# Designs tried in a protein design run: designed miniproteins, single chains, continued (5). Part 57

Each design is a single chain, and the fold is of that chain. pLDDT is the mean over its residues in the fold that is shown.

## One batch from the design tools (miniprotein)

Design m17962
Fold by ESMFold2-Fast:
Structure m17962 (fold): chain A 96 residues (1-96)
Amino acid sequence: MKKIEEKIEELRKELEELDKDTNPSVMGRAVDLTAKLNILEKAKKLGIEVPDELLEMSGFEIIGALFEVDQGREVKGLTPEAVEALKKMLEAFKKE
């Protein structure tokens, strides 16, 4: 749980800095960071154990992995622990 809290704080700070940047390439990064932040905050509130592997993935990568898991497909390169965490996130997101 400590790692997820640290990552959430890190993402919040990075997103605040991006709000000051006028470079068009930053828009995609801001969307990615916002998606990742929202996913991790929900996982933390629901007590879902998030392995380090998922904490290091981009928001778009996590969304893609969630989509693959929802379709019943294997996500290449993910541990069984990461796949289990994604399944728990999907179940929790459906309840809210």
Scores: mean pLDDT 75

Design m17963
Fold by ESMFold2-Fast:
Structure m17963 (fold): chain A 63 residues (1-63)
Amino acid sequence: MSPLEGGKGALAAGKEGVATGDAGIGAAGVFNQREVIEKGTGEAKELGEQGLKLGEEGLRKGL
């Protein structure tokens, strides 16, 4: 039964790999809406940080 057990393990590992990949793609599709929101807030944060840096530099130069 050892060769059958080895074959079963390899098949299970392969099946799990394919299932995980497929689930990842499916989850990415469903999760796309949340990622868009998160990316939007990330961009807003970066713009805010850039504004703060420009403001601080302007204040430091104007002082």
Scores: mean pLDDT 56

Design m17964
Fold by ESMFold2-Fast:
Structure m17964 (fold): chain A 68 residues (1-68)
Amino acid sequence: RREEIIKLAEEVMGKGYGNIVDSLLDKGEDPSKLEELVKNKKSEEIIELLKEAVREQAEIGRRTAREL
């Protein structure tokens, strides 16, 4: 499942995209959403998801630390 999406990203979009998709999956992004983006070669959307995931991670960590 996860491994399939990573391999698909590398084969369809290029070597770097396998690492990007793996990072997004670790972040908790929807595997089905990522698979569709890879199949449609939506490189811009994938990169934007990565940027958004990094920003969201920082905000969530900040809020979680406050509640803990």
Scores: mean pLDDT 71

Design m17965
Fold by ESMFold2-Fast:
Structure m17965 (fold): chain A 68 residues (1-68)
Amino acid sequence: ELKKKAEELEKKADEYWAETNRLSGQAMDAAKADPAEAKRLFDQAAENTRKALGYRKESEKLKKEYEK
């Protein structure tokens, strides 16, 4: 159970990382034409990065528990 839960959390972290990369790319493309939009996209990417790190941290905790 813990192993499957850790794998699910890792997958969610990867999904948020992919979303962060997409938003950062869009922000860079927008930066010259619309700096305000670029800032909003970077702010959203930062939020998704925090979520990804949160899920990865929980996954690592569970991995340590079932590996013992």
Scores: mean pLDDT 80

Design m17966
Fold by ESMFold2-Fast:
Structure m17966 (fold): chain A 97 residues (1-97)
Amino acid sequence: SEKENIIKVLEEIKEKIIAWIEENPDASAQEWAIAAMKIGTEIIDKAKAEGKISDEGAQKLLDHVARVASAIAAAKSAEEAKKAIEEVTEKAIKEIE
């Protein structure tokens, strides 16, 4: 279902952004936020191109990535950024379930 595909995309976005922060722990919060936007949009574009999500689903996911990037930009450490990503993603999944 599209709902299951959206949840999988949310989980993939979370995992890939967290991995990038873990590989770049000394980067600024702004650099983490920019990376999050790039990673998220690339994953969403691929899912849309593969027919796994609708245009409406893609827009909701882009709004989610913007919220994730905003939360990361406010983080004072890599650990806070990762926690914020997990919390924003969990909330998004609950709203879809």
Scores: mean pLDDT 90

Design m17967
Fold by ESMFold2-Fast:
Structure m17967 (fold): chain A 74 residues (1-74)
Amino acid sequence: SAEDELVEEAKNELARILQESSRNKESAEETIRRLNEKTEEILKENPDLSEESKKQILDARDLFIALVRKEAEE
């Protein structure tokens, strides 16, 4: 469905932020801020998304933030 495609695109955009932040040697704090800002932007632009789809996007954000935090603690 179009909604499923939008969820996958959102996850891909968040993954791209991780790749760009790594390439640009951005801090964990900056990377987390960018992930949160992009997630908020996507949800604001798509207010009619189902709660399940919103949860999938938020879960992807939380997973990526956890990975960023883990790498920063090493």
Scores: mean pLDDT 86

Design m17968
Fold by ESMFold2-Fast:
Structure m17968 (fold): chain A 62 residues (1-62)
Amino acid sequence: SELKEEGRNVVEQSVKDAIEAGASAEEIIERVEEVIKEGENSIKELSDEEVLEAVREAAEKY
């Protein structure tokens, strides 16, 4: 549970940082894919659907 929350926060922060840096939609997707690919333990606890939900939630805030 805590690791999943940490994973969601990592994904959300990556999206937020990319948007604040003025990244395009393609660059945001690429950034998130790299974060998933590097697979920190917190992110590995998330299913593909949970990752997509975290990305959508972050994108909806901007």
Scores: mean pLDDT 72

Design m17969
Fold by ESMFold2-Fast:
Structure m17969 (fold): chain A 70 residues (1-70)
Amino acid sequence: MSRLSPEMLEALKEAAKMLGIEGKDDEDLERRLLNAIARYAPELMPEFFEAVRNEDVERLLEIARRMAEL
């Protein structure tokens, strides 16, 4: 079960949408997004975890925009 706030979960969905990532449910979507970051932009993983930990929606979306430019 995801322990994320509704606001952070919506931010994760928007980030996934920017990257063309689809999931069966919210948990699958989060897992696929994490796997994409780990595979294509591992250097952004620390910033991603910090954004999720701090519920920093804007930082999360910035990470997704940077990945979309790859």
Scores: mean pLDDT 76

Design m17970
Fold by ESMFold2-Fast:
Structure m17970 (fold): chain A 96 residues (1-96)
Amino acid sequence: SLEEKAKEFIKYLEENEKDKYEFSKEEPKSGYYVSEVSEKNWKELGGLFRLPEAVKKLYPEAKSIKFKKLPSKETREKALELEIEEGIALIERGVS
């Protein structure tokens, strides 16, 4: 389920990025998700990125995620897995 994948992603952040991120009550300044983080946009956006909807359901007060350091490639790949799953679910709903 999307909830299980969101929990897996959060666990991955807690284990691999423990002191390098925080959930923020600030609105994201752009439409960029965690998988889309680059050194350039991380600097331009003050580390503030959009959360997947499944993660926001688990943490309703979190409007965005802030990275205090550039997230690893592995973190971005884990985020991409969840973001693809959300996109696929939306496509399936659009066909019905």
Scores: mean pLDDT 77

Design m17971
Fold by ESMFold2-Fast:
Structure m17971 (fold): chain A 61 residues (1-61)
Amino acid sequence: MEKKKKAIEEARKLADEALQRSPGEAAVMISEFKKKYEKDGELAKIAYQEAVKRLVEAFNA
């Protein structure tokens, strides 16, 4: 549970930083972040989905 919480927090922070970049750079940053958690497939999926969700929320705000 704590590892998932940390991954979600890092994903949201990464997404906020990515929003200051171009969409292409943001996509690369998210992909690289996904690879960081690839050793734990479930954690990687959660982190990737949270980052994408955060970006979508920002664009639809």
Scores: mean pLDDT 71

Design m17972
Fold by ESMFold2-Fast:
Structure m17972 (fold): chain A 102 residues (1-102)
Amino acid sequence: MDPELLEAQGRGAARAWEATRPAVESGDIDAIKEKAAELLRELGLPEFAERVRKATSIDELADIANEAIRRAQETKDPRVAEAAGVIMATLAAIELARQRRA
C-alpha cells in the first residue's frame, strides 16, 4: 500500500478506537456503530456512514472495509483510506464488546 494511504488508514483506526472506547466498555454495539458513522460523515463519506450504521453482521462490516480499501488504492484518496481504518477498528471494537457479554 502507498505509505500515505497506510498512514491515513492508521489515523482512522486510532480515531475510531478513541471514539468507541466508552461504548466498548459498556458493550453497546449500537453506540459503537453510531460513533463510527459520525467519523465517516466527518470524512465526507455519508454513504459509508449509513452502511456501517445499518450493518447487522461482522461480515457486512468486513465487506464495507474491503470496498473502502479497494477504492482508496484506485483513487489514491487518503480520506477513503482513513475511512477504511475507521471501519476496520469498528469491526474489532464490536468483536471485543461481544466477548465481554459472555
Scores: mean pLDDT 84

Design m17973
Fold by ESMFold2-Fast:
Structure m17973 (fold): chain A 85 residues (1-85)
Amino acid sequence: MRPASAAVKAGALGLIRAGEAAGRLALGIAAALLAVGGVIAANLGRAEEARALAEAVREIGEELGAPAAGAAAAEGVRAAAEEGA
């Protein structure tokens, strides 16, 4: 019932306090929140915002050393933007 993104964000803040060991996980959580924002933007008909968020997710995937996962998440946002048109 509460937004899952709020719980994930609280978890990310807690993990950041754990230091460098959690840095990559915090970036992964940030990418997930950006992907959710992209899907929401797509559902609201904001295709340009959805594409910008998809590109940000792809870039974070490259920083994490998981470019394939970042690309897959970005494609999901693009598919949502096309369906929302």
Scores: mean pLDDT 66

Design m17974
Fold by ESMFold2-Fast:
Structure m17974 (fold): chain A 100 residues (1-100)
Amino acid sequence: STMSKLQSLLKNLIQAAKDGNVQEAQSYLNNILSLPISPELGIQLINEMIKEILKEKDKKSLEILYDSAMTLIKNSNLDPFEKGVLEGMLHIAYAVALLT
């Protein structure tokens, strides 16, 4: 199923980010972006990445997660208001993670 494939790719993307592997993270991100993602699934993926950002302690891993999540938001099939809210949430999560 698309959901099962998306969850596997997201898990691999998060692990690549934790490993500091920009190229591998980009590869998984590109694969996610190639799949048909409903607005609801897009929001779920972005929220899972925000949760991981809040737990991340490594600055390089944080940057990879932030950049990947931002790319997902910008390429999502969401209206401009929903994108703005998610971008705001992502930015706050990134700032909080950098301070803790």
Scores: mean pLDDT 88

Design m17975
Fold by ESMFold2-Fast:
Structure m17975 (fold): chain A 103 residues (1-103)
Amino acid sequence: GAKEKAIEALDRAIEALRKVIRASEKVDPEGAFEAGIEEGLLGITLGLVRLFGDAELALKALKRALKVLKELLERTTDPEVKKALEEAIKEIEEAIEELEKAL
């Protein structure tokens, strides 16, 4: 159902953000910090979705994280960070699409 798809989407997005943080932490510490905030917010959202089943809350949190990653991509010059951001954006966009189909 929508709750299970929301949990799956949040787990995928958290993993994608962790890859961005790892790629960024020594090259763009500010970008790593911003990605870390979004990872933390998705973690809180995952807890709330597990307790209350609010799939729409998950969708809003995912769209917020996607916006932040797109802003980071626009300012990023490092090729490895750019690749990690592009891969994370694609993963989160696919997760959003699957969740929207379940709503």
Scores: mean pLDDT 90

Design m17976
Fold by ESMFold2-Fast:
Structure m17976 (fold): chain A 99 residues (1-99)
Amino acid sequence: MEMPDVPDPPGVDTRRGQNLLAAESAAYTALLRGGAPPEVAREIARESAREVVDSLPDDADTREVVLESLRRAARLARERGLLGAADALDEAVRKMEAP
């Protein structure tokens, strides 16, 4: 099995790095469930996670970062015509916001 990178990714052990990974993973999984192609899902997940993390403090609550990233990914999915993916992202947000 060929490893894409040998060194450990820098910043993954920081709160910001952890928030970025959590947001990206949550959005990517929801996009795939909604039928988005893997490459498109990865692009939207990364874009939404970066925008949210860059707009919040480095020590922001992971739950809030994930929720905002899912909402942003849903908007991006709709703009690209991926309505099934957008619906899956909206469902993920509702499940996290449930009392």
Scores: mean pLDDT 78

Design m17977
Fold by ESMFold2-Fast:
Structure m17977 (fold): chain A 74 residues (1-74)
Amino acid sequence: SKAEEAVEKLRKEIEEAKEYLIKEKASDEEIEQVKRVAIARIKYLAKKYNVPKSVVEELIKLVEERAEEVKRKV
């Protein structure tokens, strides 16, 4: 479904963002900005494709966990 495709794309974008931020040695401020943008994008696409709240919460948690991993590496 379009919802499942959107979720898979978001998961890939989150992992790519993590790799990029680590490679560029991003600052805490830059990491927090990317995190805010990612969460806003998740919420927007979730409303557009009617993604279940449980999946949205899982994606937001994934973004938060990846942001913390980047901060530990940089």
Scores: mean pLDDT 86

Design m17978
Fold by ESMFold2-Fast:
Structure m17978 (fold): chain A 79 residues (1-79)
Amino acid sequence: MEEAKEAVVEAARILADSIPEYREYFEKLMEEAKKATPEEVREIASKLDEILVKNWWKITPEQRRRAAEALRRAYELLL
């Protein structure tokens, strides 16, 4: 579970760096992830995935790849 939380926090950090206008929102999600239940971690991962898709034009291919990889790891750890 700790590793899944770390993966979600990493994804949120990458998105905060890629979309600075929403940095405070991602920082809030990172703090929520640290205290979250497994179901809440899945919800946060889902929200980050949705934001990644909606803002893919604003995110570099490299940042997008890194964020997607972190989210994939989170989902695998939550199985």
Scores: mean pLDDT 81

Design m17979
Fold by ESMFold2-Fast:
Structure m17979 (fold): chain A 73 residues (1-73)
Amino acid sequence: ALSGDEIKELKTLLIQLGFGDRFDLDPNSTEWDDETRAAVRAFIEAAGLGARVAVDGVPDAATLAAIREWLAG
């Protein structure tokens, strides 16, 4: 499971990737809400990661690592 600080980082990275315009993401919130889940799903679909990354439930370190790798590449 991601810590509250990791959840804030995940939201910040998704906003940097342009998902903040589509989803109401609060980078100061530690909540794993419906908008955050929708933004992660949209990222996974756009990146073509599909079944390789967790989409539902509690977010894991692999999801955050995938977002970081996508942003860095």
Scores: mean pLDDT 71

Design m17980
Fold by ESMFold2-Fast:
Structure m17980 (fold): chain A 80 residues (1-80)
Amino acid sequence: SVEEERKQAEEKKREEERLKERKLKMMDDMASLNPDGDLVESVKKITKEVIDAAKKEGNTDMAKELEEALKLWLEKKKKE
């Protein structure tokens, strides 16, 4: 029914929000590994290197996930 579809849509939205939070935490964890200099630029550079390595290995799915995670993390940092 329409109500069941709405309930499923809300549940899916909650799952997407949880996945977003997990991606943001992963990026924050990567930032904590680079205590020197500008943390945002350091994380951006390292994530770019990992993305390039994943593409070189043919793991395009991992590269896309990392690009998306970086974008979400940078948007979060802009809001601070």
Scores: mean pLDDT 74

Design m17981
Fold by ESMFold2-Fast:
Structure m17981 (fold): chain A 74 residues (1-74)
Amino acid sequence: MLSKEELLEALDVVEERIGEIFPHLTPAEQAELRARLRELKDEVEKGGNVQEIQRKMAELLAEAHARDAARRAA
């Protein structure tokens, strides 16, 4: 399991690289994903449960990946 510090770093790295990781998402979808990742980062900083936030991050990224893949097929 990630530490709090490792989870914060992972959230920052993903936010910075959204355009590279999900190149087929629209700019609006990428902006929404960045906003959701920032919300998760804020939850960690406020002392939220690391395991629960890590799960939320995984679910969010899985949803984004599915949308990116569907956009490739269109």
Scores: mean pLDDT 82

Design m17982
Fold by ESMFold2-Fast:
Structure m17982 (fold): chain A 130 residues (1-130)
Amino acid sequence: SARAPRILVVDDNPEAREELRRLLEARGYEVATASDGKEGLELAKEQEFDLIIVDASLKEMSGLDLIKALREMSEKYRAIPVVMITGGDEEVERKALELGATTVVNKSEFSNEELVDLAEEILEERRRRS
């Protein structure tokens, strides 16, 4: 009856993208997926998302470029929480946080199940602050 929270997953690895989608949908979220930053940005313009999960290692438009573009959009899109998934590069982590990523996670240290739990915590915190 209430609208389910909507999550955008941006990852150029189709297996990682579909696994995360499946797990998020099992938690009752509505999930859109994008294979690159350009597709992710276009989906964010067309739909309201409550959370964006983005891999740092995207082709053409990087995950950092996507965060920057989202934060430069209208005020409505500036407050959307963003989780960046990285391979552990400290420079990428620092830049993501400077660009307004909510959190950065190392994919070697976080399982997909832990990412889903993190997404749930971020969405609950966002609702409590509204």
Scores: mean pLDDT 82

Design m17983
Fold by ESMFold2-Fast:
Structure m17983 (fold): chain A 72 residues (1-72)
Amino acid sequence: SSQLEQELVKLKVKKGLLQISIDTLDWLLDSRPDMPDSVKAYLEQERSDLQNRYAQLSKEIEKLEKELEKEK
């Protein structure tokens, strides 16, 4: 349905924004070897949390895409 299609687009946008955040953290961790260990540990934890959210959102998108395929 058009409502499910709109929801799918919104979820894909959210997934894209999470990927940008993960890529930014990866860049920051690689670019700053002088970073204090406490800050590095914090950013690595934030990256892990974002990666988990990304994985969960990917599962939700896959489920919704399968529902849309059934509405052929």
Scores: mean pLDDT 84

Design m17984
Fold by ESMFold2-Fast:
Structure m17984 (fold): chain A 99 residues (1-99)
Amino acid sequence: SLEKKIEDSYNTAKKGIENNDKKLAEKGLQGILDAAKEAFKQIKDKSKIPEAIGLLLRAIGSYLDAIKAIEKGDKESALKHLDELVDSAKEILKIAKES
């Protein structure tokens, strides 16, 4: 399920950030972003597309900010942006399920 993909990818990204494993962190972040994109594709209610576009753009922004924080060694900022990415992905998935 996309929920499980988001959860597993979150745990992967968090472990990578906490252990200074850049490749593991990036793999987890990419997994969450991929799940957000797949959830967006599953939206059937066209009236919800503008809101979902806003959430997808937020997810992309949080992903890029998390990568930048990892490159700078800023674990606190990386974890903050990871949480923002997950929240956006979960909201897109909720829209997809309700559509």
Scores: mean pLDDT 90

Design m17985
Fold by ESMFold2-Fast:
Structure m17985 (fold): chain A 65 residues (1-65)
Amino acid sequence: SALEQADRAYAELRAAGAPDLLAGAVAAGVMLSGGFSREEAIEWLQSRGLSRELAERAVRQGERL
């Protein structure tokens, strides 16, 4: 599922030392491509510890993927 792919991408990028914004942007891009809304992607990123502001920035960058 897109959620499982997003979770894996986020975890792998964070384990590799990528910053929250980059890992969040990739995860958000996967979620959006899988049919999730922007708000659902923001809420998921916040559940992973990102602030609302950072989650919104990550989603904007993910939309370009």
Scores: mean pLDDT 88

Design m17986
Fold by ESMFold2-Fast:
Structure m17986 (fold): chain A 88 residues (1-88)
Amino acid sequence: MKELLEEIKEQIQAMLDHAEANKSLEDAIEAGIHGAMAIMIIALALRFDEPLSKKELEQIRKQIEEMRAITGDDESAEKALKALEELE
């Protein structure tokens, strides 16, 4: 749980950093995607008392990989994937 909360904090910080840059449309898009990633991790943390099905885990991994492909942010994607592994 504590590590998952730390990942949420890091995603929120990344969102804020991109929002503060706010010098291009690309920065705005990246801020939005990091925010969406944080929301996904928060949703997982709220469901911590209930086991995720294999299908749900695969869908979430697919969404993280899609965000990685759009943003190029491998570090944030890897942290989100590690948080999912701890829930298995």
Scores: mean pLDDT 62

Design m17987
Fold by ESMFold2-Fast:
Structure m17987 (fold): chain A 66 residues (1-66)
Amino acid sequence: VDELVASLSPKEKEAVEAGLAASGHNGRLKAVKEKAKELGLSSYEAGRAFFVADLLRQQRIYDLAL
């Protein structure tokens, strides 16, 4: 997890932080989408940031098996 977080760009990390600050799954998705749009992230980068935020929140190590 730490290695995955370290591999994120500064903008991706900012989107992850916005997601982690939000409550609930829908709240996290909305926060990540809004921050990604604000920062000009691609749909892939936004999806990656949401995936990391959701994974950290749920603590689901199986979702990290890439």
Scores: mean pLDDT 69

Design m17988
Fold by ESMFold2-Fast:
Structure m17988 (fold): chain A 120 residues (1-120)
Amino acid sequence: MKSPFSDSELKFIEKGDEYLAYDPDLNLYFPVPKELLSDEKELHAYLAFQYELIKRLKLDVEKLNEELLKSKNPTLTFYNAIAEKINAPKVNDLSELLAALEKKLGQDFIDELILKALNS
């Protein structure tokens, strides 16, 4: 599967019920639920959502990559890296992460993030 952000092919590492999608041009790992692999459009939107969060919040990519590679639950590890960056409590799912982002950064931040992901 081709990366939505670069001319490279994504490499997938299996992690239980999810994958880590690696973009070699960006040197970034993206946690992906296995069910999203059957829908390229939804997968690309979810990858774009994660990449936009990494860019807008200026996450430490090297630290994030190490934590994701060591994690048994990369999706939760990613969400809690975001929560930590915005000084929010730990979250258990995407819904709690979106609520934390809205509370800390406002609805306009969420709207811009979703719009960018959907247009990718």
Scores: mean pLDDT 85

Design m17989
Fold by ESMFold2-Fast:
Structure m17989 (fold): chain A 88 residues (1-88)
Amino acid sequence: SMAALEERLRELAALEKEMQAAIAKNPGAGAREQRITALDTQLAAARSLGVPRETLLAMLRAGLEEARRLGDEELAAHLEARIAELEA
């Protein structure tokens, strides 16, 4: 439904904003750890709430696009691994 799509888009936007906030708080040394921790925390919370696999994949793909935009190869590799795990 349209309402379900709108909810998923808000979840993706929220995840992206939280990842950006984590990056902004600790630029340089440690920024990678902050980004990965924020992502893993969000994924754990979403899983505990029973968020559908398709929504988790959409969130991860949005994060992957942002990681690629920033040229963060390590974050991109982490996100690709999480996507592969969910698709297995």
Scores: mean pLDDT 71

Design m17990
Fold by ESMFold2-Fast:
Structure m17990 (fold): chain A 66 residues (1-66)
Amino acid sequence: ILSTIISPIMNSITTIFERNGRTYAITYNARTNTVTVIDLETGELIAQLSSTSEAENLFNITLPTL
């Protein structure tokens, strides 16, 4: 399952996706130009990347462009 949340007040886009029976949130922060992946069940930081393209390739998903 894939859903996207756009937050203009925080300059971030969050996409929620499921992998291996767990739910993850991938957040692109335009202010810091970083991509963060968090396990929504535990709050654990899974990955921190410098580009959305790397995240798309790593998780085989497509993120919206701003």
Scores: mean pLDDT 68

Design m17991
Fold by ESMFold2-Fast:
Structure m17991 (fold): chain A 87 residues (1-87)
Amino acid sequence: DKEAEEILEEINREILERTEPLAREALAAGEDPAEVMRRLAELIAEEYEKLAEEYKEENPKVSKILLAVAEYFRGAPIEKVQAIYEE
């Protein structure tokens, strides 16, 4: 689904652009890398959950994928996300 792929690419780009500077700043400040990654994973999961709610009625497939990505960042296995993409 080309439309779903384009939406997901834009969302992924925006989240990455926002989170990468935060990771670099925290690591440069001498914060523990494991704690930085854990905190960022939670923040990323929250952003994907918010976007999933926004897309729920307009594009249910995108919403479902975004929720699976959020679960991945909360510790779910990557195979759950890949199963949805392979449908």
Scores: mean pLDDT 76

Design m17992
Fold by ESMFold2-Fast:
Structure m17992 (fold): chain A 104 residues (1-104)
Amino acid sequence: SKEEAEEYMKKGLEYLRQGKYDEAIKWFEKALEIYKELNDVEGIAEAYRNLGLVYLAQGKLDEARKYFEKAIELYLNSDDPELQAKGEKLKEKLDNFQIFTSEP
């Protein structure tokens, strides 16, 4: 259910706050599975964004970039202007991070 996915997102965020990254990933992946079953594009994008944040916190830059790009794609392809704005902001942050941009 959507409520179960939202509770799993809360658990993931709490584990992320505690620095328990493997547990955070597990809970966000569980939320992601439910959001996919529901075709909840906003929920899928939020779960990808949070997975990106966990991998970034771990210093796993390639995984972080991959999940942020998945979230950005879903946000920007949404018909919801608020979700498009979220995608644009996340894209700007990703593009401005030196660790994700090729240096000249």
Scores: mean pLDDT 84

Design m17993
Fold by ESMFold2-Fast:
Structure m17993 (fold): chain A 84 residues (1-84)
Amino acid sequence: MIKKEGGKKYKVKIYRAVDGRLELVDEFEIYAESPEEALKEAAKKYGLDISNAEVERSGGKYYMGVGAGGDAPPYLIEVEEVEE
């Protein structure tokens, strides 16, 4: 998609915790107006509930831990700003 006003390209990585380790499940790019929007859109794409998720910022990267409920393995979403 072409975006002219605001927004930046973000690299999204979705990790799943397996035996206490993070395993990369998926990687894609998205355009969003903010890192928080990119995280929410990524979670929405994968049907993950972020109602109680906290956003952690570290340098140019943003992280959000999400789960599909107590019966599902936890997920970690990482978003990093990327130039066109």
Scores: mean pLDDT 71

Design m17994
Fold by ESMFold2-Fast:
Structure m17994 (fold): chain A 86 residues (1-86)
Amino acid sequence: ASRVVDLMLSSFRELAAALVEEFGLSESLARQVAGIVIFGAANGKLEEALAEARRLLEEAGVPEETVERIIRYAREKGEELRARIA
């Protein structure tokens, strides 16, 4: 596969794992959030992706303080991916 696809896949796996292990999200919710963020970052739509991820986390009943920490972490990971595929 292309370098971009490989970077997206590894970034997705890393973010999904961190969302489960560090933030206590279910595997399903973590994969949904990670997918939204990584796809958004790769397509130059990171801020829109973070807004959608926030909405999904809030609908799932994740506390606001935890949502803010997740969004900050996801932004850093998305920006890292963008820098590597630029």
Scores: mean pLDDT 87

Design m17995
Fold by ESMFold2-Fast:
Structure m17995 (fold): chain A 100 residues (1-100)
Amino acid sequence: YESETELKADSEDSFTGKIKEKYEGITAEGEAKVSKDADGVATGEVEAVFKFDDKETQEKFKKEWFEKVEELKKNNQLESLEVEEEDGVIKVKAKLKTSV
């Protein structure tokens, strides 16, 4: 397990975080941008690229990731999701909404 994290504050109400992780044949690179409005509602945008060492690892990840996406939908925390799949690569763009 290898992890690199970079956090930047863009303003008082927004920040950008970059994450790079490598675990069991999966290399994940992500960028998250979070903004909070005057009503205390936080909106997050996440873009992530997952690279897989083999097809079996990619298929296993897809099963586990689908379960996590369903939990986010059940909790009304997922506003939108865009997924692009290529050989050995999955690109994700998600918009998350949390209420206090």
Scores: mean pLDDT 67

